# Ledger of designs, part 99: designed miniproteins, single chains, continued (5)

Each design is a single chain, and the fold is of that chain. pLDDT is the mean over its residues in the fold that is shown.

## One batch from the design tools (miniprotein)

Design m19434
Fold by ESMFold2-Fast:
Structure m19434 (fold): chain A 111 residues (1-111)
Amino acid sequence: VITSKGKEVGKLENGVLTLTVTNPYEWVTVKVLEDYTSTFPSTDNYKKNGNVYTSTSPSPTQLFLPKKWKKGDIYHLYVTNLLAYLLFDPKVKEVHLPDVLTNFIKKSNEK
């Protein structure tokens, strides 16, 4: 489940990513419901405090998350980090985004 300012703004379920947040530089919180291993190399662009991981970069092209996500972990990250990471994950089969985020991704991928 994905939340911003205490409200649900998205989810990833059965390979479908849905987001309703419109600002690509907004902070969101992701709660990990099951163990997950990324196909991308991990980076150290995050702060760790117990089971809480906080992004240090709003860049959509820099992966900041650890390769292995554990059930119960909490990630505080920018929408740009979430979009870059999850859209390039082969487990994400379908994406439902506001037009402003779709246009942001297109511009980021074309340059």
Scores: mean pLDDT 62

Design m19435
Fold by ESMFold2-Fast:
Structure m19435 (fold): chain A 55 residues (1-55)
Amino acid sequence: SDADEVEAWVAATAPAELVPTLQAAGRNMIAHGFSKEEARRAVDLALRTLLANRA
């Protein structure tokens, strides 16, 4: 499913400590009618923002 693809991408891309939160966010977006591409873009932006705040 689209949600499974987003969750798999998060697991492959995000630091382990952020995986549960970002997977939940992506799944929630798909459940609310967002496309897979929209969910991946939003989660990618969130990840980049979180990583930038560590610097």
Scores: mean pLDDT 82

Design m19436
Fold by ESMFold2-Fast:
Structure m19436 (fold): chain A 72 residues (1-72)
Amino acid sequence: MSEVERLAERLVKELGLSESDARKVATHVVTEGRLPDEETQKELGLTEEDVKKILELSIELGVEELREAVLG
């Protein structure tokens, strides 16, 4: 299972996102090294708490690209 697939599965389970929306978010996080931007948050109905949960799950799964965004 790829990191995109693993994160998408966790987003469906933890946040109740559709498979399509979860895959979109997971792709941005894993391949681009970024959290959902404000436009994506509004499009998918994500709250600040949801974005925080996405960050926590991404770090748990070892998405190194997000470490600098959190710690730098």
Scores: mean pLDDT 74

Design m19437
Fold by ESMFold2-Fast:
Structure m19437 (fold): chain A 80 residues (1-80)
Amino acid sequence: MSPEMEELEAEIRRIVTSPGDWEAAADAFLAALRERGRALARREWERSGHAEPLETYDRGVDAAVEALRRKLEAVKAEAE
């Protein structure tokens, strides 16, 4: 829905359909997303006035990264 989510979806598709070692590219991409997600979660935690513990936001980021990992595997399986 947001332009950032559309770019993320395009990058996932690009990794999956790229000739070469998609697994290494996927691992690097997911690691970068987790790092960026945790930084964003911390900013939202600070901006929200600590409405929830920071650990709640960190768990949300981890869950999202795990969901993306599963989606990458599913999309790759469909592409093969």
Scores: mean pLDDT 70

Design m19438
Fold by ESMFold2-Fast:
Structure m19438 (fold): chain A 83 residues (1-83)
Amino acid sequence: SMEDLQRELDAMNAVAERALRAAGEEVREELLAHGLSEEEAESLVKTAAWITGLGLPADASEEELARETLRLALSLAERFGLR
């Protein structure tokens, strides 16, 4: 149903937002240090947080969210040419 779909999307968005809060600044600083623009860093951080939200359960700890978001952001950054 639409209500079930909306509930699932809201849950995933909530996990993504928690991931962004847990690791967003650390990951942003890392990407900026490697020469990415503020816009590129912001986009990659949000993408990593969203993917974390898709992959982890709603009850994932802040430690798990931070660890997975950092791992994903670094993997994405490597694919986009960080050295």
Scores: mean pLDDT 80

Design m19439
Fold by ESMFold2-Fast:
Structure m19439 (fold): chain A 62 residues (1-62)
Amino acid sequence: SLTQEQVEAIAREVLGEAADNLLAAFGYDAERILNASVADLARVPGVTEAQARALVEALGRA
């Protein structure tokens, strides 16, 4: 399973500047991020639906 540090690193790589908005929106909780839907992730300011899909794929889930 992915650690908190790995989830944060992947989010920063995929989302760039929007990563901090996403991490803050999910309380820096890796489990919440791993369980979030594409729609939940795309609701975060600065995160597009395409970036949300890329993040889900990068985190090892469809």
Scores: mean pLDDT 82

Design m19440
Fold by ESMFold2-Fast:
Structure m19440 (fold): chain A 87 residues (1-87)
Amino acid sequence: DSARLAQYSAIAQQAEARLAELEARARAIPDPTARQQALDVVRQAGQRIQEVLAQAWDNGASAADVQAQVDAILEEAEAKIDAIRAA
């Protein structure tokens, strides 16, 4: 469905922008070990988002459900990066 594809594409583009912001924050961490841990969090979040989008296409999930799942992944990643930065 072209409408559903467009909605998923918009969610993917927004997620990519947020992941890029998180990657920039991770790269700004002065400690090399903490920086690598934060970059690993970003990479894992990106992989989980791609999996959600792939499963959503197969399962006919609503855009709202996909957005909620993607937002939860991004919020978890942000919290982990913030914890790494605070340590």
Scores: mean pLDDT 88

Design m19441
Fold by ESMFold2-Fast:
Structure m19441 (fold): chain A 72 residues (1-72)
Amino acid sequence: DAKEALALAQKGLELAKEGKKLIDEGKILSGIGTVLRGIGLATEGYLIAKRLIKEGDNSPEALEAIKIAESI
């Protein structure tokens, strides 16, 4: 589902940004953990979107999911 891939990539980006805020607050281990969770979700969205594109789904949602994941 291209919408699921996009949602995962977007949530991954949000968590990566939240993790950076935690690091800025001096909560380094919590911040790193949150960034890693964000990378994990973005990677999941990326893999789903990449599979969909290989299967012929060139939807804007699939392409955007890849762009967001690659921005992390």
Scores: mean pLDDT 85

Design m19442
Fold by ESMFold2-Fast:
Formats: C-alpha cells, sequence, structure tokens
Structure m19442 (fold): chain A 71 residues (1-71)
C-alpha cells in the first residue's frame, strides 16, 4: 500500500519493488531500468515518431540512442 502510493507519485524504485512483488522471477534492477526508460518516455517532449524510434533503439540495446531521442 505504501509502495503503491509512492509508485503512483512517480517513484521509480517503488514501482520496481511493486512490480517485483507481483512477479519475483524478474530481477529488481531490470524493473528499475525499464521504468526509468518509461519515465523518460512519459516526460519527454518527443513526437510520436521519435518515441517509437526511441523504443526501437532501447529494445535493440542501443540505450544511448534511445536517451538521445528522448531529450
Amino acid sequence: EELQKRAEAGDIDARAELAQKRNPKIPLDEYKDSFEFLEKLEKSNATDEEIVEAVRAYVAGDKEKADELLK
């Protein structure tokens, strides 16, 4: 419940912990990395096309390109 409230307030660590409690087979660090990227997507001023390109880059392992597109 406290984790849920923190996650809703935008705390990535709380979101990761909550997600891991629901599926503990995935490491906490993997959830953190995924939610950090999601937060960048949510807060970016990127166009829909740039968001799609950033997601494609992130999935391909090109995190640097994904971060660049979301500035």
Scores: mean pLDDT 75

Design m19443
Fold by ESMFold2-Fast:
Structure m19443 (fold): chain A 83 residues (1-83)
Amino acid sequence: SQQLRDQGDQLNQQGTDLSQQGDLQGALDLYLQSGRLYRQSGDYLSAGDSYLSASLLYDRLGNTQLSQQLRQLSQQLFQLDQQ
């Protein structure tokens, strides 16, 4: 769905803006939401990128376990995009 991709794009951009302002928790929430919307639209490349960004924020917040899980999910989504 184009609408889901467009919503994902908006949330991803807002997440980037919050991350640059130092709002890591706000950015994390938005990246997770954008990744979900991209995944629902079948845009696995953008979903993987959003989850990778969220993974890096989890590392910065000290949540290594969730960071690793999202990195693995991102890699799986990039693999799906190649099919």
Scores: mean pLDDT 90

Design m19444
Fold by ESMFold2-Fast:
Structure m19444 (fold): chain A 102 residues (1-102)
Amino acid sequence: AVVGRAVVELEEGETATVSFTAPETGWYRVTVRNLGEGRAHVEVGFNAAVDGRVADPLAEAVLGEGEVLTFDVYLEAGQTLHVAVKALEGRPVVEVVVERVA
C-alpha cells in the first residue's frame, strides 16, 4: 500500500525534501518518477532520521518521461524517512512515492 506520495516542482539547483513516517516496521519502496515532459536530470538522497547516523545514499539519474528511480529501504515503525531531490538541470516535475513492500 502507498504510505506517502508527493509531487515536487523544482527550479534548476533547487532541492526539495519530502518526509514520510513509517506506520509499521518493514521494507518500503521509494520511487522517484519524472512526471514532466522530456528528460529530468536529478540527484536523489535520503536520510533515515531515527538515528541521525545513516549517510544519505546519493544517486544521480537522467530520467526520461515516466521513467523511475527506485530504492528499497528498511524502516522501523515511527521512523521518518527524508527523501531529497535536487534538480541538476532545468525545471523538473517529479513524483516521490513510498510503498510498503509486503
Scores: mean pLDDT 76

Design m19445
Fold by ESMFold2-Fast:
Structure m19445 (fold): chain A 66 residues (1-66)
Amino acid sequence: MTELDRGVEAVAIGVINTVFTKGSTLEDLQSMRDAARRAGLPEVVARVDAVIEELEEKQRLEELLA
């Protein structure tokens, strides 16, 4: 809960949605998470990690159905 939080959240969601929609790989998201961690952006890390988990689940389902 900060004055800057809303801006960071909006940007992070926009970037993640674009990456997700454009068919980005887990590797892209993992790199993004690592960079965010090194930059000291734990909120972005948490958001990217959640998306990674969702994509990992999707990948598992696709692999099982392949």
Scores: mean pLDDT 68

Design m19446
Fold by ESMFold2-Fast:
Structure m19446 (fold): chain A 98 residues (1-98)
Amino acid sequence: MEEYKKLLKELEEAKKEIEERKKKGYSFSKEELIAAIKTLEAAILRLENPSISSEELRKKHEELVKELENKSVEELEKLYEEKYEELKELLKKKIEEA
């Protein structure tokens, strides 16, 4: 249970750092957004299926990256926000199930 609370706090702190960076006029590259989305998706997949193999995760990531490469920066930012909220809600559910 403490591990899920720690992950949620780390997720919220990372989001805050991103917002502070944006306020300073920094724009994310497409590559940075893809990496961030990939990281969030890995966390979601592992929480939904703790038995997921490294090979299955890698294959899903390769497919995801190919799809993301065809998206604009604006579409990637929107998808990042959607994945962030999905992971946050999933972590909250895991904490509440304690």
Scores: mean pLDDT 79

Design m19447
Fold by ESMFold2-Fast:
Order: C-alpha cells, then structure tokens, then sequence
Structure m19447 (fold): chain A 89 residues (1-89)
C-alpha cells in the first residue's frame, strides 16, 4: 500500500518557523522530525492532532535554515516526507 504523507509550506510567525506534516492511515503512533541539510535534529512534533485516521503534526523552530528535511516515524519505521528550501530574509 502507498504511504500518503504531505508536508505543508513553512509559515513564519515572528521569530518562529512552523511546518505542518499530514499522514493518512490507521497508524498507532506517528511522530515528525525536522532536520537541517546535514541531518541534525532541529525539532520534533510540538503538537499532534488525530482525526478520522489522519495525523496532523506541527513542527516549530526558533532558528532559520535555508534547507530543511522532514522525516516521519510511523510505528517504529522512519520515512522521508519532504525536503524544503526556505528563503532566510
């Protein structure tokens, strides 16, 4: 079965950058990880909402990088959900 994951565009809120990660499926545990381009961990799920077998994970960082990687851990397995470039202005 195809795993359905979506990373929304980052939203800047003051000194913070917010990412939303959506995972579709009846999974027991879903966590999101935000990494820099070198694979360094920047943030883990700050807020999680689950409705109708859809997991919505919010990631927040207080620093700006030009490139981010979003990984999702689903029932002890890790998946690359997206790679995003963000202008630092």
Amino acid sequence: SELKMKVGPPVREGSRLRFTVTVEGDYKDVEALLLDAEGRLLATTAKKEVKDNVSINTLVVDRQEERYRVWVIIDQEAFLAGELEVAVE
Scores: mean pLDDT 77

Design m19448
Fold by ESMFold2-Fast:
Structure m19448 (fold): chain A 89 residues (1-89)
Amino acid sequence: MEWKKKLGDLFTLVSAAPREEAEARGAIPLSEVAEDPTILKGGLILAENSVPQEVIDKLRAAGKLVTVVPKEEIEKAIEKYKPTTVLEA
C-alpha cells in the first residue's frame, strides 16, 4: 500500500504468492500476468531476478520496459526508476 501512495494511481504490485495472499496485499497474481501481460496498464516494470524469464520475455514482447534487479536491490531500484509495476517472486 505504501508504494501506491508514493508512486501514484498507475502503480501495480504483482506477486508470485498464492492468490489469496497476493489479493490481501492489493497485488495481482503473477499467474494472471503470465497468462495476459496486457492487463498491466503501465510501461515501466521492475522485476525481481527470481521472476521466470518466460514472463519477462512476454512483457517485453508486449512493449513493456522490464528492468530485472536482485531482490535485495528492489527498494533502491523503485526509488531510482519510479516504476509503474513491480514483479515480486
Scores: mean pLDDT 76

Design m19449
Fold by ESMFold2-Fast:
Structure m19449 (fold): chain A 68 residues (1-68)
Amino acid sequence: SLRDALLRLLDLALPIVRKLDPESAKKLEEARELLLQGKVFEALTLLSDLVENDPKTEQAIQEALKAL
């Protein structure tokens, strides 16, 4: 499912993001908690907002994805 794919991706990316920027990791952990609660739309909305409006978190996500 989309939820399971996103959870797996976050589980792989979070350790890398946490090393790059702990504050960005906390924001991604909030999205992960929403996914665990089955709130997929809310999690996607939060992730979209972070990518569009938080350059530091966007950069950490990009670097983590390149490392995967």
Scores: mean pLDDT 85

Design m19450
Fold by ESMFold2-Fast:
Structure m19450 (fold): chain A 98 residues (1-98)
Amino acid sequence: SRAEELARKLKSDDVKERIEALQEIGRMSPEEVRRLAPELVKAAKDKNPEVQKAVGETVLRHADVPELRDAAGALLNSEDEDVRIYGALALMQVVAAS
């Protein structure tokens, strides 16, 4: 499925491919994104802060999906201050939409 293809791309060694996969997930339906919530939690723990920020942007586009709370929360544990800010904004929007 498309979700399985995107889950594989999120594990790519290429940072650009992981960011592009997150951007594509951001354009998916809420139903499809809900199925990828566990993969988004893993992506939120990515070593690259730009990938972590892309997770925050994906969550913000799907704030109505409550299963994304864990992905947003995981961003708060980032060593990057900008990522933690993205995580706080994303978590606030998901909580407000529930």
Scores: mean pLDDT 86

Design m19451
Fold by ESMFold2-Fast:
Structure m19451 (fold): chain A 62 residues (1-62)
Amino acid sequence: SELNEKLGKKTTELNEKREKEVKEKISPIKDDDKANELIAKEIEEMEKEMEKFREELKKELA
């Protein structure tokens, strides 16, 4: 399906970008609890962006 193909590509791009940002921003943090909170926040933001993108694609393809 076209929607799944576009979502897959967007997911890969966002994951690669977020992995780089997490390594640069979070890897220097020696506090595991704080690092985990920041990682969770980055994941939540990415998930929200993906859901919005999915909804927009669904409307466009409908």
Scores: mean pLDDT 76

Design m19452
Fold by ESMFold2-Fast:
Structure m19452 (fold): chain A 64 residues (1-64)
Amino acid sequence: SLAAAEDAVRVEAAKEAKTRIDQLDNEGKSKGLSDEEIQKKRDEILNEVAADYQARLAALRAAS
């Protein structure tokens, strides 16, 4: 169903955000990034994942 497909996309987006943020947290400190720079990159990741999620939802709804 469309609802099941939308839920799958939501779960995938959440996993992508977690993976990218975990990588940023692990690598950012070792590369000498400031807390402000890490927070900015975290916000960029969340915005990018949100935009991708909305695009995937739009594509699913257009196909239905």
Scores: mean pLDDT 84

Design m19453
Fold by ESMFold2-Fast:
Structure m19453 (fold): chain A 87 residues (1-87)
Amino acid sequence: MEEVREAALEAIREAREKGLSDLAIAVMAAGAAVNALRKQGVKLSEEQENEVLDAAAEAALENIEKPDEEIAEAVARAALETAERLL
C-alpha cells in the first residue's frame, strides 16, 4: 500500500509541476501505481495491467479536486483492489 501510494503521489506532483491536464495527472498516477506493483513482485499480464491502469486512472479523476495525498490514496486503493481481484 504505502509504496504504491507514494509512487502515485510523486507522479501527481511531477505532473502538476509540468502543468499537465487533469487527465494526464490521472494517467501518470495510475502508471506509477502499476510500476510500483511490478517492483513489489506482482506479476500481471498486459491485459491485467490495463485493467489496473483504467481503475486507478478513474479513481484519480473521481478525486481530482481533492488534495494530492487523497488522490494518491484513492489511486493506490483502486490499483491494489483491482490487482487482488485479477489474481
Scores: mean pLDDT 85

Design m19454
Fold by ESMFold2-Fast:
Structure m19454 (fold): chain A 61 residues (1-61)
Amino acid sequence: AEEAARRAAEAAGPGRAGAAAGGGSTVWKLNDLETAARAAAEASGVPEEVARAMAESAKDL
């Protein structure tokens, strides 16, 4: 759990999130990323509202 939380925080780094948005992600791959991002945020114990915002942001990209 703690290791998963640390990994989720690193994966959600602003630089990597921005790179993903500008990296030319495909629609199908973006959907997988949204699911993984939400699961990682939930695993880290991030507030539900923040996890939801992240998932919606990734989905709308």
Scores: mean pLDDT 57

Design m19455
Fold by ESMFold2-Fast:
Structure m19455 (fold): chain A 117 residues (1-117)
Amino acid sequence: LPVTARVRVEATVPADQADEFAARIGKALSEAAEKALKRPGVLEVIYDVRVEGDKVTADALVTAETPEQASRAAAEIIDAVRKAMGDAPVKVTVEASTPELAELLRQRYPDAEVRVV
């Protein structure tokens, strides 16, 4: 059965800069999703960027054949979004469909909140 990783990256930014952050993050997500989909075993990447006042949220769902493939695709997305956020402090939350995927992501992102769903 396919495995999934849902990634959420949240940042609080000055409200007058929120739209600019959302545009940069949206571009980074689009490029990262396209690269991830070219990897063997990556089946689907769905993403969204939302602005709520001073809060910018990037959400992505990765579906892949194996935990290792899902982990690599999710990592590309997390790294791209973090780079687009620049110096803004970010909160990363990951929901993994298997314990193996959760462990791979915890090892790579010790500061992230990773849970199995």
Scores: mean pLDDT 84

Design m19456
Fold by ESMFold2-Fast:
Structure m19456 (fold): chain A 62 residues (1-62)
Amino acid sequence: MEIEIFEAGGLYVFRAHVGDTVVEGAAKTKEEALKGMENVAANPELIEDAAKYGRLARKYAL
């Protein structure tokens, strides 16, 4: 799994590639962003469901 973390507008943004799905989230701290990413990556069914039914996982502020 490839992980990108960068700063944008005072937030820490992360992007993770899981299979052919890209999950993106933002947090006020780098540690919170990493934790959010790990939680999403640990639940691949949620990522697959989000890709199937819409973009719900991408809208979570992780």
Scores: mean pLDDT 62

Design m19457
Fold by ESMFold2-Fast:
Structure m19457 (fold): chain A 57 residues (1-57)
Amino acid sequence: GSGGLSLGRLAQEYADKGTEEGSAQAMIYSFGTLTSGGPDGSRLAGEAGSRASRAAL
């Protein structure tokens, strides 16, 4: 993850706040893939998704 680390923190912050609505879970997944534009984004989405899933459930 080159440059994905900084956005990872932002995604986590967004997940922690946005996940309260639950709809942010899907948005964070898309955000993660967009942040690196590929496989690196998938890793970010996985971490953000885990947080979103926990907050959503």
Scores: mean pLDDT 55

Design m19458
Fold by ESMFold2-Fast:
Structure m19458 (fold): chain A 76 residues (1-76)
Amino acid sequence: AAASAEQLARLAEAIRRAADGAASPEEAKNAALTAAQDLGLEVADVRVELLSETEALVTVTLKDGQVIRVRVRLAP
């Protein structure tokens, strides 16, 4: 079944909290995967794009085709 708007909002918040202050894009990706797993959401793909030396965009694609984008701050 498709994820609800409440589940997507909780995922975005969980990713922001878990990935903020990550030392690397890989840590941010792992934080996003763990957050989705904890919420029972099936993930198709996770991408992390560096926007600057201290900011990254985490894009999570769910198996139902829904996409969540969360901007997080990285530790330098």
Scores: mean pLDDT 81

Design m19459
Fold by ESMFold2-Fast:
Structure m19459 (fold): chain A 82 residues (1-82)
Amino acid sequence: SSELEKLLNEIAELADKVLSGIDLGMARLLYGMGMWFLRKGDEEGALEMAKRMVELAKEAGASPETIAKLEQLLEKMEELVK
């Protein structure tokens, strides 16, 4: 859905700002896969890619405020997934 695409985009933009190097490359790959899953109608697959991006940001030491925003966006995605 367009709402899931918007949330995935917001997660990717926020992750992009806090990640660098190989972690940034991984997040961009996960974003691409998530968008592909949404095009296929696989909302669960897109949610899994979003979860992995949030996990990368946490492992990279993103601030507690950034993590809270990412988790809030992820929770909104979970609410929309059937």
Scores: mean pLDDT 88

Design m19460
Fold by ESMFold2-Fast:
Structure m19460 (fold): chain A 57 residues (1-57)
Amino acid sequence: ERREKVLEELLAYIKEKGLSIPPQELIDLALSHGFTREEAQVLVSEALARYIRELLK
């Protein structure tokens, strides 16, 4: 699952850098894996949502 692998990579990057990371760096990471800008925005939003949910649980 290419999409899930990239989501896990984005989540790991967010955990390493924290929420101070510029959103553009996360988008650029998704784009480097061959996703469109629209797909990259959705992936970044999902990774951030997963990170916040993990912190709240």
Scores: mean pLDDT 78

Design m19461
Fold by ESMFold2-Fast:
Structure m19461 (fold): chain A 72 residues (1-72)
Amino acid sequence: SEEEKRIIALAKSFAKASKDDPEFRKELEEAIKNKDIEKLKELLAQWITKLLTSAVDSALAKQREQLEKLKK
């Protein structure tokens, strides 16, 4: 399906980008080799969630600090 092709393409892109996490990259490459779409979906979701959670937490912390400075 087009969804499966898209997921495999995304996984290949992320495998090339994930130079700082060789263990995650290895899991992605193995799932790509086995065409394990469900495993690829899980791995991609986990990585994106970690990146987004870190970014959101950082942004929220800055926003809370600014809000506290305005409340006197």
Scores: mean pLDDT 75

Design m19462
Fold by ESMFold2-Fast:
Structure m19462 (fold): chain A 66 residues (1-66)
Amino acid sequence: SMDEIKDRVLEALKRLIDELKSQGYSDEEILEQVKTAVNMLGKRYKLSPEQKEEILKEAQDYIDSL
């Protein structure tokens, strides 16, 4: 389902964020990588603009929580 795809994408992005944070990347650098990944995954899975915005918001909230 689309909800399962969104959850798997968000899980993968959180792992990417954790890895980049552990390597000493800044929050701004991490966010740029996340935006690139969301755009590529959004094209692959045909995510709506609203779904991409929701995923980006949740990823930003996760970065801000670390």
Scores: mean pLDDT 84

Design m19463
Fold by ESMFold2-Fast:
Structure m19463 (fold): chain A 111 residues (1-111)
Amino acid sequence: IPPFPLLLLNVTKENAEEVIELFDKYPHPLYLPAVAAAYARLGKVDEARYWLEKYKKIFKGTSDVLKYVEAEIKRAEGKKDEAIKLYQEIINTSSDPLLKERAKKEIEELK
């Protein structure tokens, strides 16, 4: 079971540095989206993209998880409208109710 902060939906700006430190202790490919989101929350866009690309190489394809991390990166880039659009697409198309709730909260914070 992953440490709680290494779950993608538990990543916040306040715990982002802890997420990165925990990944150094417990490295696993399934935690790469959480690490990418943590770097995005810290404004480290290039690092966030690096870890997202590593995840894509291992798990090939597109998913709601990839769309969520892309929205986090767009938010960090100051591309607010693009980030909101990606969160809105998750709300409209995802079958994951927890991911939909998180996307709704992120839109509320950006307004």
Scores: mean pLDDT 80

Design m19464
Fold by ESMFold2-Fast:
Structure m19464 (fold): chain A 104 residues (1-104)
Amino acid sequence: SGGRSVSELLERTADLAEELAKKSKDEKTKKLLEKSSELFREAARYAERGDLKRAEELLRKAGEYFDVAGDLATKEGFSEEVRRAASLYTAAAIELVGAQLDQE
């Protein structure tokens, strides 16, 4: 059952995005990181319930917000935190594909 590991990775990604939002001094960057964090947490809830299609849709949307926010946060000097969060949601995406394959 890959849904639990996907959920745990997405919750950790959301936590890092939220922490990065607190550290950022740019209002736009904060709002984008907070939005991505909300979407990663929502994706985690659907993954935990076994709704992998909905989890995938939310993960894609979260990634779009995070990519924009990550570019801005990197310019602020938070490149390491951005890479760490990106690595976690990439791992979640890989685990999600594996879980979808297990559903036939």
Scores: mean pLDDT 87

Design m19465
Fold by ESMFold2-Fast:
Structure m19465 (fold): chain A 85 residues (1-85)
Amino acid sequence: MEERIKKLEAELAEAEAKGDYLGMARSYYGLGELYYEAGDYEKAVEYYSKAEAALEKYYEATGKWDPISADIGVRVLEIAVKRVF
């Protein structure tokens, strides 16, 4: 877990330095997935929200949406269901 987190944090830092919003979104999504797998739904939602914000910036810059926007939506709904049931 820690090694995968450090790798994603390094990829995120590089993407941030380059202004690569798509790279930032993918790195945040990856962090969200790791916390989701660990059962830390609070942190998972936090990182998914950051990924969505980065995708919004990507859309502002390019006029394009990345398909991971749909994947984030599915994960957020899955977490909401797990909190109720």
Scores: mean pLDDT 79

Design m19466
Fold by ESMFold2-Fast:
Structure m19466 (fold): chain A 79 residues (1-79)
Amino acid sequence: EAAQLAAFLARLPEVEEINIKAIEELEKDPELAEKIKEIVREATERIGAALAAAKSLAEAKAAIRAIGEEMKKKIEELR
């Protein structure tokens, strides 16, 4: 379980890069795209910290879910 958390944490920078590139290609409003990328970067950093601190997969999932919900609300506030 700890090995799975460590493996996911190690891959977060690649996942962030893929997501940022996707936002830049798919979002036609460049100003909105920059704001969304900023929110995604902040959320990814928080997920990384939560994964590093998590003692179980269940704890990690709960933290990721909470961060994802906050990220969604921030993006909705931009629209």
Scores: mean pLDDT 75

Design m19467
Fold by ESMFold2-Fast:
Structure m19467 (fold): chain A 77 residues (1-77)
Amino acid sequence: SPAEQMELFKQLLQEAQDLAGKTYEIRQQNNGVISEEEKKEAFEKLDEIAEQAKQLPEELYEKFMKLIEEFKKWIEE
């Protein structure tokens, strides 16, 4: 249903936001620097969340992927 699709979108978005927030905290604790290993782990987790988003209708999936790319850019140096 549309309600179930929107709930999934919100759940996946929350997971991505939580991951981005943890990455931000790690960066702040390390004088604004995040290790290559931490960046790789964060990107792999975002890719796993993006894989789950394939269940969404095309329009929601496209919106979600734009958000994932924004999170990746925000994690990037």
Scores: mean pLDDT 83

Design m19468
Fold by ESMFold2-Fast:
Structure m19468 (fold): chain A 74 residues (1-74)
Amino acid sequence: MSAAERAARARLLELAATGRLPTLEEADAFLQWARSLGLSPAQLLRLAVELANETGDPALLAMGIHAQEVLEAE
């Protein structure tokens, strides 16, 4: 796993730890930040799905859905 993927994974877990679904603004801010690290929406979708399978957290599923919508728009 790259340093960028590890940082994104940690940030996703921080969002999940809030106990609520992220807002669209928080999701967009996360995607912009992750893109600045060189991560594609497809890589973010993969990481979100992997973490959702590990944790069952709805916040991680929500982030995965948002990343997929961005991927489909591009």
Scores: mean pLDDT 76

Design m19469
Fold by ESMFold2-Fast:
Order: structure tokens, then C-alpha cells, then sequence
Structure m19469 (fold): chain A 83 residues (1-83)
């Protein structure tokens, strides 16, 4: 199996509890298992992760709840495992 990382979107969040939704899209003709990570863009720390299976040519919304002690930037990274 091969792992491919796809950089998503950078999102500004405020101090406190934030609910963020990332839309993961599978452009391939086969179903894919994707791990979506919410990462602190400044430190590289993984704040949250979820694994979802995307149907062929399909998409899924992945929702994260992130509590930040101060305003920060969150980066979404999607990692695909190819069989």
C-alpha cells in the first residue's frame, strides 16, 4: 500500500471552541480510505484526526471540534492509502 498526502485548506480559528467542517473529495474511480488531520499550521501539531471511506467519485464532510487557547491557523491534510 502507498500513502499519499494532500494538503487541504488553511482556516483561521478564534480562541475557544470552534466547529470546522472539511469536505474530503475522492476524484478517483475507486473507493478510498482517507485520514483527515487538523494540524496547527504554525507548530505542525495534530489537533484532531478522523478516518473516512470515500466512495468512487464521491465526497464526505468531516466535522472537527477544536478548542484553541488563542487565535491560530488550522491546516487540513488528507492522507490516502492506495492498495
Amino acid sequence: AETQAISGKDVKVKAGTNTLTFTAVNPLEVAETVTVKAVNAETGEVLASKTVTLPARGSKDVTFTITAPKDTTVRFIAEVVVA
Scores: mean pLDDT 73

